# Ledger of designs, part 52: designed miniproteins, single chains, continued (2)

Each design is a single chain, and the fold is of that chain. pLDDT is the mean over its residues in the fold that is shown.

## One batch from the design tools (miniprotein)

Design m5899
Fold by ESMFold2-Fast:
Structure m5899 (fold): chain A 108 residues (1-108)
Amino acid sequence: HMVTAEGEAEGPEPGTVLEVSATSINGKTASLRLEALENAGKVRVKIALDENGNVTVLEFEAEGLPPRVRLTAEGDSPDLAGQLAGAFFEKARELGLDTEVEVELPPP
């Protein structure tokens, strides 16, 4: 069984931060933030999560984003947060976006 999470955001303002949240089947959570340095357009993301927490970005489309963006992932699970950041980064790079990726974990 596959659990699918979908996130959609748009940022008409310069410096807009777009946030997408995901929850695995075991209740672990992670969020992804995308920050644009200039005018941000529309970003649409569809994410699939399996029973093992494997993350796949099904769709990622960006319109009007600057060529450089920052992606930050954080959550209760370092594995899920890392997978979210990695999958998003791979998709963004395939679309020709220059991205920075950060994984943020709560302190011990």
Scores: mean pLDDT 57

Design m5900
Fold by ESMFold2-Fast:
Structure m5900 (fold): chain A 68 residues (1-68)
Amino acid sequence: MTVEEVEKKFYEKLEKILKENPPKSQDEFNVAVVKVTKELADEFDPFSPEFAEGVRKAYEKVKEKYLG
C-alpha cells in the first residue's frame, strides 16, 4: 500500500459521492468523508501512516474543491 494509492482511491470514492449529493455544510461533507474512510478501511490497513497521509491529502483536495 502506498500514500498515492490510498489518496487516489479515497479521492475517487469521495468525489463520486459528493457529485451525486453536493454537501450544503461542513457536517454533510464530514458524513461523506466518514463513509469513504470506513469503505477504504475494509481494503487497507487503517492504522498505517500511509493510510492516514493518503486520506489527509485527498481530504484537503476535495474540501478545497467543494467548500473552498
Scores: mean pLDDT 79

Design m5901
Fold by ESMFold2-Fast:
Structure m5901 (fold): chain A 72 residues (1-72)
Amino acid sequence: DIKELEEKAKKELEEIVEKLKKAGVKEEEIEKIKEIFEEGLEKVLTAGSEEEFNEGLKLIEEAKKKAEELLK
């Protein structure tokens, strides 16, 4: 269900942004993470193949990993 996936992803992004803001991460760095996450989500939602879908998921994972690095 694409709708369920989209809703879950948007909630995860909101949680990530809140954590980064509370940790005092610069707005510029938060925006970069948000952009990568949103690019990945767009790829997932518009994917015409399993390969494209997986590429979108990898971008979302990259954004999450970058957020973890900034929370150190």
Scores: mean pLDDT 83

Design m5902
Fold by ESMFold2-Fast:
Structure m5902 (fold): chain A 60 residues (1-60)
Amino acid sequence: MDPVLLEAEVTISMALLKAIIEGDEKKVEELVKLEKEAEENRDDAERLKEIAKKAEEIAK
């Protein structure tokens, strides 16, 4: 398994869980969109790193 893809998926999943617990529907929608972008760009390590950073920023 690609460690960059795994890190992005884990980061998005943790951010999604936090957003769901907080009841922030807008953050949930943005994170679901990032999850789809990660799947579409699974072979692009630089893009996956950007997606992971965006998920962390949304989770704040």
Scores: mean pLDDT 80

Design m5903
Fold by ESMFold2-Fast:
Structure m5903 (fold): chain A 91 residues (1-91)
Amino acid sequence: MSEEEKELILRAIGLILRAIGLIFDAELLIKEGKNPELAREAIRLAERAIRLAREAIDYAEQGDLDRARRLLREAERLLDRAEELLREAKE
């Protein structure tokens, strides 16, 4: 496996871990009754990001680095949006 492939796989793992953390934060907000609809939307975005990051790992392992990079960029955008929704839910 090339260094570039390894880097993309590690980036995907990092995004999956970030998504899991956001899901836990969102579930806590739902339990507290703080803007549960925004928290549920954040969970949906984080779950979608996990799916895209997993797909990016598969493409990286196949040597399709451009596809892997596009999927990781999309996953990162979804997680950024999920974090914005959780900030709004805390207000």
Scores: mean pLDDT 89

Design m5904
Fold by ESMFold2-Fast:
Structure m5904 (fold): chain A 77 residues (1-77)
Amino acid sequence: AVQAVYDEVYARARPVAERLAAEGKSAQEIFDELMALVEPEIPALAQKYGLSESVTRRVARLAVADAVARAIIEKRK
């Protein structure tokens, strides 16, 4: 369940993070924009995977942070 939330959020966040990084946005700006998109989805994800909203939000934040970090690393190579 936790891994499924991570995988779903990461898969959605990664292409958006890569686009925003290519546009020259900072890691913090990309994270904030992605969390603004993901936050409304947290209740639905929690219900879908049978987790609490607090756990789902924590996992989603981790997935977004990882997507942002990957996008920044790819841009800097």
Scores: mean pLDDT 83

Design m5905
Fold by ESMFold2-Fast:
Structure m5905 (fold): chain A 87 residues (1-87)
Amino acid sequence: MIIYPDEEVKKELEELMKKLMEHAAEADKAVDAGDVEKAREHLEKAREVTEKIRKIAEENPESLYAHIVDALARMIVAVSELAVKNA
């Protein structure tokens, strides 16, 4: 069973995950357009969001939900980094 943190922490993680997905999508669009510089800018923003998610997971060590979100965020950034590198 997934253990949820406080509702405010859960909402913060959901908003950060939304921002991460938006930056990942914009990086992919920039790669498709041949704009490697713009892709790198969005990748850096995705990394900043992932670091915030990681900190929330560290501050909520008993929250399985926070650790799952952190793991997913790190995987999304890794895939986006691979896409930018192979552009």
Scores: mean pLDDT 81

Design m5906
Fold by ESMFold2-Fast:
Structure m5906 (fold): chain A 82 residues (1-82)
Amino acid sequence: STEEIVKELEERLKKMEEFAKQMIDKYPEVRPLVEKMVEAYKKALEAAKKGDFETANKYIQEADKLFREAMKAYRKELEKKK
């Protein structure tokens, strides 16, 4: 149902916001990527609330791409040993 999808996206957004804070604290250089990721999830949630699942899915895909980019940057820094 639409309500279940919206609830799932709200829970995912909360987790992504906490994850973003943790990553920025540990590796501040990921801030632009994780902030864009959170904004993409917010836009996906707003689209889903309106029943526009095509737009919601596009923003989810964008957010997932940004998440992967942030994870790659974060792992590279961990591997390099500061």
Scores: mean pLDDT 81

Design m5907
Fold by ESMFold2-Fast:
Structure m5907 (fold): chain A 68 residues (1-68)
Amino acid sequence: KEELIEKLAEKIQAETGLSPEQARKAAEILVKYKPKDVDSAAHHLMYLTGLSREQAEKAARIGLKLLS
């Protein structure tokens, strides 16, 4: 729910340096789609948010660790 998205967004922001808005958007995508692997997660993040591959992969790894 909302609390999970907020917690994930904070972790993404801390690890990647993304803005609060960008981190929240990434967290929402990861929670909604619940991708199985980093590659799938990164692909969705790049397409929907315009993040670089490197930033998307970092965010994906954080999301998968938290959502496992």
Scores: mean pLDDT 79

Design m5908
Fold by ESMFold2-Fast:
Structure m5908 (fold): chain A 100 residues (1-100)
Amino acid sequence: MTKKEIIERSFELLRAHLLLRTRELPEEVKQQILEIVDKAGKEALANYDNPEKIKAIWEEMRKEIVLLAEEAGMPDPKIITIDIHIKAHADFTIAAVKAA
């Protein structure tokens, strides 16, 4: 698997997971979260050879998504679940890109 394929796969899986986890949020907020993911994915692909930049992109995306979920009134246990999941995906993606 190429570095670009690893990044694409990671963002596709995250997008699908977040779509399911945000089902109870207003449509406007869900759309904003998906747009943040799509933007981060494009930025990560543009920086596919820079693991530190990819790490920074994932961290910024995580902060933006968590903030939107908090502002939308999502319960803390669900926000914590999303936060942990994004962190796990980030760690796996960065490790896989470094190994490729």
Scores: mean pLDDT 87

Design m5909
Fold by ESMFold2-Fast:
Structure m5909 (fold): chain A 83 residues (1-83)
Amino acid sequence: MKDRVRALIETLIANTTDNPELKAKLEQLLKNLTDDLEENKEKLIEIVGEKFREQVEEAFEAVEKGDVAAAQAIARDIALSIK
């Protein structure tokens, strides 16, 4: 599970261009990932912003179902929307 959340956040980092502050916060989240999915989800929402709550929740549902590709696609969409 933690590895799936890591893949989601790594995809966000990889697609975060021209926002070094956001990238730094995402890298810090990667270092501090726990086994608590709800904790990781809420921390990510705090970093990317409340307006992305529904997308983050959808990405975490994909993570729980084992659909890492869907979670990464949502992460990419969020990153592109933040730019």
Scores: mean pLDDT 83

Design m5910
Fold by ESMFold2-Fast:
Structure m5910 (fold): chain A 95 residues (1-95)
Amino acid sequence: VEAALAELVATARELGIRALVILYDKSVSDAELVEALERFRAELRATVAAGRAAGLPPPGSAVLVFGPLPAAEVNRLAGDALVAAPDAVVVIERE
């Protein structure tokens, strides 16, 4: 998990993303979390590349969610994290 997270963080910083919020349900296995982090890393690269091709600036922040979290809770937690730490990586684990 830590290696996949470090690679995602390094990729986000390379792409100019300053704030990264990762929310996941505690019931997610380490193997599922690693697969999701690797998938998000690839999707993040593809999305920024597509944006550059369209002449758009890179996004300043990204929010990644794994598992069935309520939309209202996701919006609250991600919003609070981005306000408190606009240039940081925040990992939120839910039980």
Scores: mean pLDDT 66

Design m5911
Fold by ESMFold2-Fast:
Parts: sequence; C-alpha cells; structure tokens
Structure m5911 (fold): chain A 65 residues (1-65)
Amino acid sequence: MISDEEITRALADILEALGDLFAKQGKYKEAAEVYRLSHELYRQAGLDDEAERMEKKAKELEKKG
C-alpha cells in the first residue's frame, strides 16, 4: 500500500508539473507559488534534494516577476 509519505510525494510531483506548466506559459508568479507549495510537500516527505530544487525554481521565477 502507498504510505502517507508516498502520497505527499505524489502531490508534490503534481505541483511541480503544474508549476512547470505555468512557467512555460510565462505565468511566473503563479508558477513560483505552486513551486513553493511543492517545496513544502517535498520537505514533509523528507525529500530535501527535491525540496531544494523547488526552492531554486521558485526564487528564479520570483526574480522575473
């Protein structure tokens, strides 16, 4: 069965994909907000490397907005 951590990771992955979609459309503010949510979920799942990647993406887009 999927653990609570696996479910949290799956949600974080979905948010990352949504953030990537917004960024591709030039919606940098929305993309950064979604990446921030993905960051929090990856942190909750104990995935520090993935969380750091989301933080980096959010900061890059916040600089563009």
Scores: mean pLDDT 81

Design m5912
Fold by ESMFold2-Fast:
Structure m5912 (fold): chain A 90 residues (1-90)
Amino acid sequence: MSLEEVLAEIDKHIEQIKTVSNEEGVAILKESRDLVLKYLVEQNWPDPVEILVRIAGDYHVQLSKGKSAEEQVRIGELFRAHFKELVAAA
């Protein structure tokens, strides 16, 4: 899976968050996180789980619960940006 394909799927996830319940939005953010983990493993990155925790942190899981759709979108956008910057810096 290419970086462009991962970013495109995250973009679709962010758009879906705008139209679903808070609980479904949390599930979508988790799917974005799992997709990035899959990419890091397939690209043979060292310590992919630790890298994922660094770019997502507790922020992606804890702060998405009970947030508005707008805040969940912002969380997704920040996660996408951090992931893109990490791969570009490598």
Scores: mean pLDDT 77

Design m5913
Fold by ESMFold2-Fast:
Structure m5913 (fold): chain A 76 residues (1-76)
Amino acid sequence: MDMKLAAELLKKAVEEMEKNKEKLKKEYPAAYPYLEKAVEYARKAAEAFAAGDEKAGKEYLKKALEYVKKAAEAIA
């Protein structure tokens, strides 16, 4: 249950970020490359969780969060 829910939530988050891609590029150009990497790793985490690979899913999620932190630092 947890892995399936995590995969669904991550997929939804990726979809929302893709919908706002153009706006984020214009508003936060310095942060955008890090946000792209965060989305890439979030997709990989979702795929791993959907496949039942909790270990790989957690590792990809850690990388996604690391890039979210770098994006926040680029704005600051």
Scores: mean pLDDT 80

Design m5914
Fold by ESMFold2-Fast:
Structure m5914 (fold): chain A 55 residues (1-55)
Amino acid sequence: MKKEEEEKILVLTLKENPKINVDNLAEGLNLSKEEARKLALELAKKNNIEVELLD
């Protein structure tokens, strides 16, 4: 899967789920927890989305 496709899916997921469990996100994206958390925070900031990441 291309990085650009993963970013689009994540942005839609963040908009749908303002409170997201990092473990579930990492599993869905096939990424480590740290990678999933970092990507989610960066995309939320770029797209001006308020999101709460839950451990």
Scores: mean pLDDT 75

Design m5915
Fold by ESMFold2-Fast:
Structure m5915 (fold): chain A 68 residues (1-68)
Amino acid sequence: SAQQALDLGRKLAAKGQYDEAIRLYEGAINLDPNYAEAWRNLGEVLEKIGDTEKAEEYYKKARELDPD
């Protein structure tokens, strides 16, 4: 499920396995493109690896799906 992919991605990101986390977050988004938390977590990992432009884009997508 999208939630299982997100949960595993978060665990891998916590271990510094960013490439694997990205694939899992992308998998979650592929299963549920409206899953704001998956877009947000993808942005967080991209920011950590220095891809700030993509991080900003994905944060914006997450905000559009789940505004504060």
Scores: mean pLDDT 85

Design m5916
Fold by ESMFold2-Fast:
Order: structure tokens, then sequence, then C-alpha cells
Structure m5916 (fold): chain A 55 residues (1-55)
């Protein structure tokens, strides 16, 4: 049960990280620096959450 919960959380944060990365790439390509910075922070937050789950 606990292991299944952790796995589901890892999958959730990985999905969010992938979505933030795609949005970051689009913002950079469009020269939208403010939006790129927003998604860079979201990537860092989701990466931090993943690290907490595997530590």
Amino acid sequence: AMEDEIKKKIEEYLKKLQESYRNYQKAVENGDIETAEKYRKEMEENAKKLLELVS
C-alpha cells in the first residue's frame, strides 16, 4: 500500500516535470522570458519533490 502510494506520487511528479519542460521549451522558442522563468521554477519544484520521495 505505502509502496503503491509512493510510486503513484513519483509518476505524478514525473508527468508534471515533463509538462513543465515542454512548456518551458515553447516559451524559450517564442522569446517569452517571463513564461520560461515560470516553468523553470515549476521544473525545479517538481524535481525537488521527486528527490524527497526517493531519498
Scores: mean pLDDT 83

Design m5917
Fold by ESMFold2-Fast:
Structure m5917 (fold): chain A 43 residues (1-43)
Amino acid sequence: EELLKEAREEAEKLAKELGRPVVTSYSDFLEARKKRVEELKKK
């Protein structure tokens, strides 16, 4: 639940930065969270 909420906020910020719409759905939440984790792992 909490992880999904964080993923949603992250997806919204990323969509705004890239200038594209974001769809709030379970799949979008998983995708956003996965990308966030990958970005952190790059460090």
Scores: mean pLDDT 66

Design m5918
Fold by ESMFold2-Fast:
Structure m5918 (fold): chain A 72 residues (1-72)
Amino acid sequence: GKEEAHKEMLRLIGEILSLIGEKFDLELQLEKAKKAGDKETAEKLEKKIKEIEKEIEKLKEKLKEAEKKYKE
């Protein structure tokens, strides 16, 4: 039903916002690692950031699907 779709949308929005926050924290850590010349830490952080970006993209697609179900 419409209420079930709405709850799923809120859950997905919450997950997306959480991941955006994690990405922001990792980007700050990456900037610090780059300034310190810590290439190994910088590479690990860049990989984690890319993984989070991919997860956010997947969740955004799921959110669009939930929005369609809510409107129908």
Scores: mean pLDDT 85

Design m5919
Fold by ESMFold2-Fast:
Structure m5919 (fold): chain A 58 residues (1-58)
Amino acid sequence: SAEVEALAKEYGLTAEQARGLLQLAEDLGRDVAVQYAVRDLGLSREQAEALIDRLEAL
């Protein structure tokens, strides 16, 4: 959705990366998604947790 694209851009990510992160959180849990975002997407832990919270609220 346009909301996911706008939110992804705010965190310096592509919409595909943001959707993948949300899917990872749903399938494997929040801690795995946070670890992926920090290690592979270059986010801080705080940014990763905030992004996942905001994506889940959409």
Scores: mean pLDDT 86

Design m5920
Fold by ESMFold2-Fast:
Structure m5920 (fold): chain A 68 residues (1-68)
Amino acid sequence: MERDEAAEAGYRLGIERGERHNLPEKDREKLGELGREAGIIRVETKDEAEAMKESQKLHQEMNEILKK
């Protein structure tokens, strides 16, 4: 999967998650952008341990939005 494909897939998953939680558009968009970043990390980061650490950080940010 190329960077752009991974980014778009991550963005879509983030938006869908926000929709399931009935979040405002602004918060859904933020989840989409965090998903996009997670997708890019998955493809571009060669070190799997570092990729997992960065993805965990993004998931923490997503959880904070979902708690609102």
Scores: mean pLDDT 76

Design m5921
Fold by ESMFold2-Fast:
Structure m5921 (fold): chain A 55 residues (1-55)
Amino acid sequence: SSLREEARRLAEEARRRGNGGGAALAQYAVKLSEEGAPDEDVRRGIAAARRELGL
């Protein structure tokens, strides 16, 4: 899904920046999407990762 791809790209970006917290939050959003969690939960995880990265 587009949300899962967004979360994956965000995890890659966080790793490139050396931001372990952002990477963990983005990876958790990927996991939620893979487990079939509601889109709103995935979006919340993405939002948390973006905040951690200052995006």
Scores: mean pLDDT 87

Design m5922
Fold by ESMFold2-Fast:
Structure m5922 (fold): chain A 70 residues (1-70)
Amino acid sequence: MELEKAREVVRAFVGKNLPDEKIDEIARELVEKGSATVEITPEMDTPAAAGSATFTIGGKDVTLTVIDTR
């Protein structure tokens, strides 16, 4: 359940055209480490802005950081 919530958080925050495999990887890092970093490259059709956001999943605070390397 926590992993599925983490996937939805990643999809909503980072945006579209991320492969399911990459979303799963980031979601797993969020659940396991409480933080994950996503690097946005020119090949990604993601309009996500660089920044950081904290979410609560399963009663724990997790932080997702987006780095724009374009």
Scores: mean pLDDT 70

Design m5923
Fold by ESMFold2-Fast:
Structure m5923 (fold): chain A 63 residues (1-63)
Amino acid sequence: AETIPQQVNAVASKYEGYQGSQVYVENGQLTIQVKVDKSKTNVDQLKADLRQAIKGDYTLDVV
């Protein structure tokens, strides 16, 4: 089965300006943090694609 970090990388690596990601649990909540160059990345589309690929309740943070 594909892990959450692998799913994040599969989606986010298609975006120009993708710099990396972290997946962690903070205060009992799953958090997916994606680092991008915001001048090169459509942040709204990236968030939409991640929400479509990765289902469930989690905090999505693009920095």
Scores: mean pLDDT 81

Design m5924
Fold by ESMFold2-Fast:
Structure m5924 (fold): chain A 82 residues (1-82)
Amino acid sequence: SEEDYEEALKLIEEAEKLIKEGKYDEAIEHLLKAVEILKKLLEKGEEDLATPLILKLRKLVNSLSEELKKKLNDKIEELFLS
């Protein structure tokens, strides 16, 4: 839904701000919540809403250190496999 999209977008934008402030653990928590909403959008077939969120998340993740990228990817994979 549009409401789920707006919530996920806000969580990603708040995570961007937290990363700039060096608050990586809080940023990861916000990103995991956004990914959870993204999973629900994909399960409902709302690819038109999910696609821009995926692109924004990929851009943000690409800006992270390799160590932090691995930690985040491992957590995301756990979420999708559960």
Scores: mean pLDDT 79

Design m5925
Fold by ESMFold2-Fast:
Structure m5925 (fold): chain A 59 residues (1-59)
Amino acid sequence: GPAALAAELAAAARAEGLSERQAEALRGMVLAGASPATLAAQAAALGMPALAARLAALA
């Protein structure tokens, strides 16, 4: 569900070296109902290609 996706996104962002603020922003986008396509584009823009590819597969 959205809460599980939000937790995975925040953890992946931290693992790829993004700041806590950036990780929290991605979590906020999921909880606000952002589409997988929007999340994939944001992950790609932040330099998280593996996460972006995984999210794009859900769109």
Scores: mean pLDDT 75

Design m5926
Fold by ESMFold2-Fast:
Structure m5926 (fold): chain A 74 residues (1-74)
Amino acid sequence: SMEEEKEKLKEKLEELMLKMVRAIQAGDEEEKERYQEELVKLEREMVEKFGREEGNKILDEALARVEERLRRES
């Protein structure tokens, strides 16, 4: 279903964002750039498939999940 696809995208965005943050914290510029490129591509695919409004909602929910996980790791 579309809802299942959106949930999978949120999970994928969350994991990529967390990997990028951890790469930044580790000073790993190569890994940071790799995950950043993957995030940009995924955002484009998401907006193309669901539109900008739904894409922004998915992105916001993924960002909220990342913020919560980073708070717990502090």
Scores: mean pLDDT 84

Design m5927
Fold by ESMFold2-Fast:
Structure m5927 (fold): chain A 76 residues (1-76)
Amino acid sequence: MTVTVTTSALAAELLMAVYEALGYEDIKFTIYDENGNLLYEGSSLDDAIATLRAYQPDPNFDSGTMVTLTVTYKEP
């Protein structure tokens, strides 16, 4: 299955953590910035979050920075 959303960096971080917590197999995260530049592609939640935090160092509502997150996973 594949889900794509355009949302804030903070919401993208939370969504990735939720999908990881659901325990699906073969989870992959792909993150693009608002200009369509690839920021991250891989299966590591920690690396995806680190990339997102480097892009948006203060996720606490200070900027309207948007990202496009694609989550691909295998249902059980």
Scores: mean pLDDT 75

Design m5928
Fold by ESMFold2-Fast:
Structure m5928 (fold): chain A 78 residues (1-78)
Amino acid sequence: MLEEVERLEEEAARALAAGDVERARELYRKAVELLRKNAEEIAKELGLSVEEMREAIKRAEADAEAMLAKAEAAQKAA
């Protein structure tokens, strides 16, 4: 599971570097969805509580949204 999430994040980063913000958004959304669906399993694997994992997922989602917003602003400025 974590390996699949990491691949989605890597693909999203590559899409963002290529200027494909829409593609990056879709890939980040898929990564967050997988993390949410498997939060209990991943938390156990990482030695975290489920609450800690859910908070980490919320932070990751917020960080991704902020990064996408900056990329969109940069594209409009260019």
Scores: mean pLDDT 78

Design m5929
Fold by ESMFold2-Fast:
Structure m5929 (fold): chain A 67 residues (1-67)
Amino acid sequence: MSRTLGIALDTAVLAKELSKVDPEKAEELLKRAAEGDRLAHQGRVEEAERIARETLEEVKKLKEEAE
């Protein structure tokens, strides 16, 4: 739980920075992070962690490309 939350917070910070250059993509990634959090609350922790990791990697890649 705390690890998934940490990844979601990192994703939110990076998505906020990405929103300065690509607000539509940042919104999409934030929606995916929210879906992961929803799955965690439903007890689908493994799927939530996978979504959180994939979303974080995508936002990092897009932010790197934008810089």
Scores: mean pLDDT 72

Design m5930
Fold by ESMFold2-Fast:
Order: sequence, then C-alpha cells, then structure tokens
Structure m5930 (fold): chain A 63 residues (1-63)
Amino acid sequence: EEVERALASDIATLGRLQAEEDRARVNGDFERADELSRAITEPVRRLLRELGPPAQAAHDAGL
C-alpha cells in the first residue's frame, strides 16, 4: 500500500523528468538537461530500494 503509492509517485516523477530532459536537450539547454539527468538518478535509486533485493539484482544483471 505505502510502497505501491511511493512507487507510483517515483514512476510519474521519472517520466516527467525524462520528458523535460529531452526537451531541454532539443532546445540546446545542456545545463538544464544535465540537472534533470542527475534528478532522474534519485527516483531510480528509490525505486530499486522500494522493490527490494530481487529488483536490485535484476537491475545489476541488466534484466
């Protein structure tokens, strides 16, 4: 319940940040694109923590 809510929030945030990064790159705003790229890293890390060791292992294995 709580994990599912946080997971949904992180997925939504990740999608939004990726869309903004792409737009910034297209517009030549590389400073903004780099900032957004770093912002994406945190939601991904949080998703892996919330999904637990099996998800982390799958991610590390490239699955």
Scores: mean pLDDT 70

Design m5931
Fold by ESMFold2-Fast:
Structure m5931 (fold): chain A 66 residues (1-66)
Amino acid sequence: SHERAEAAERALTRLHIEGKITAEQARELMDMVRAGASPEEIRAALLALGLSEEDAEVVTRALEAA
């Protein structure tokens, strides 16, 4: 949904500003969200990029709440 994409964009933008992901990684993750990837798929992608469990959970919770 549009709300889900907006929630993901806010969470991923925050991670980028904090230096935890690159702008290209944020764009790729947003493409996954827009394609309908599940919270579990997004979590797996974030962990594969080397993010902590805590940072991955922030993004997945934002997606679930939207």
Scores: mean pLDDT 84

Design m5933
Fold by ESMFold2-Fast:
Structure m5933 (fold): chain A 60 residues (1-60)
Amino acid sequence: DEAFELQVKVLKENEKKDTAYIKIEYLKALAEGDKERAEIYKEALKEGMSVSELEERLKK
């Protein structure tokens, strides 16, 4: 199904954008000495979390 290939491509592109954003926030947290926030971003990167999933985790 050609639709499947398009969905996979879109998901991979979105993953790259989310990864870049989370990586920037991780580096900012490290620069600010906020190790607790840095750990949350680091785990999000390891798990391949989206920005939306990360925002939900940060609410607590």
Scores: mean pLDDT 74

Design m5934
Fold by ESMFold2-Fast:
Parts: sequence; C-alpha cells; structure tokens
Structure m5934 (fold): chain A 64 residues (1-64)
Amino acid sequence: SKEIEELKKLLEKNKEKTKEAIKEIREEARKRGLSEQVIEDLVEGEEALLDLNEKLIREEIERL
C-alpha cells in the first residue's frame, strides 16, 4: 500500500542519515589521532547494530 511505501522511504532516508553520521564519527576520530584499527573496531560494532535494527524494522513494516 501507499502507507507501507512511505514508511519504507522514511526508513531508507533515516538509514542514509545514520551512515552519514558514522562517516562523521570516523573523520572526527581520525582528527583526534585515533589509530585506524581502533576506529574500525568502534565503527564495526555500531554498523552491525544498525544493520540488525534496520532488518527488524523492515520486517515489521512488511507485516503491515
């Protein structure tokens, strides 16, 4: 339905904004002198949680 399509578009827009925020966190961490290994360890955890949350939300939207 149109409502489901609008919710999916909102989810995708929010996903894009979150990816942008992660990029900003990486850039800020580099400016603060953190090693690439430490930055990757921090960001991989956050990216995994975001992927899980997106999957759960998308599955709920599909049930509507």
Scores: mean pLDDT 75

Design m5935
Fold by ESMFold2-Fast:
Structure m5935 (fold): chain A 90 residues (1-90)
Amino acid sequence: SIVEEIEKLIDELYRALLEGRPLAEIQSLVDKIIELLKKVTDPEELNRIIVLFNEKFAEALRRATPEQRPLLLKVLGYFVEKFQEIVDEK
């Protein structure tokens, strides 16, 4: 399902962030997640994805070093902004 594909990409994104992978790879993963989110037409499924994102983000923050936290918070801020835009367009 699209929800399962998004969940897999979110897991890969946090893995990439915690491994310190190049910003270009991080941006590519973020862009793929956003493109898939725009294809979600069911508000209930969109809400489930937002909840899942927040749970996985909280776990990533607990595992992150102090040096990794600023980038994680920046990624969170970007997703919050994009989630709001997607909700407002529907």
Scores: mean pLDDT 80

Design m5936
Fold by ESMFold2-Fast:
Structure m5936 (fold): chain A 80 residues (1-80)
Amino acid sequence: SKLDELAEKVIAAMREAEARGDLETVIDFSLVLIQIALDKVIIDEAKKRGDPNYKELEEQSLKRAEELIKKVAERHGVEL
């Protein structure tokens, strides 16, 4: 999924930050990963109960993840 692709990019950025000893960047990207994980649980539960709006939830989650990633990257001077 696109959320999984974004999570992989965040994990790669976290590994690079950890290698530099940039713990603040690691922590902020960890919070992004937690948000993605929570959104995935919400989407899966919506699918499970047959909620026709699950696609809108997926789109909202993708936009939120992209915005959070951009904000963290800009804050720490990281290019993704």
Scores: mean pLDDT 85

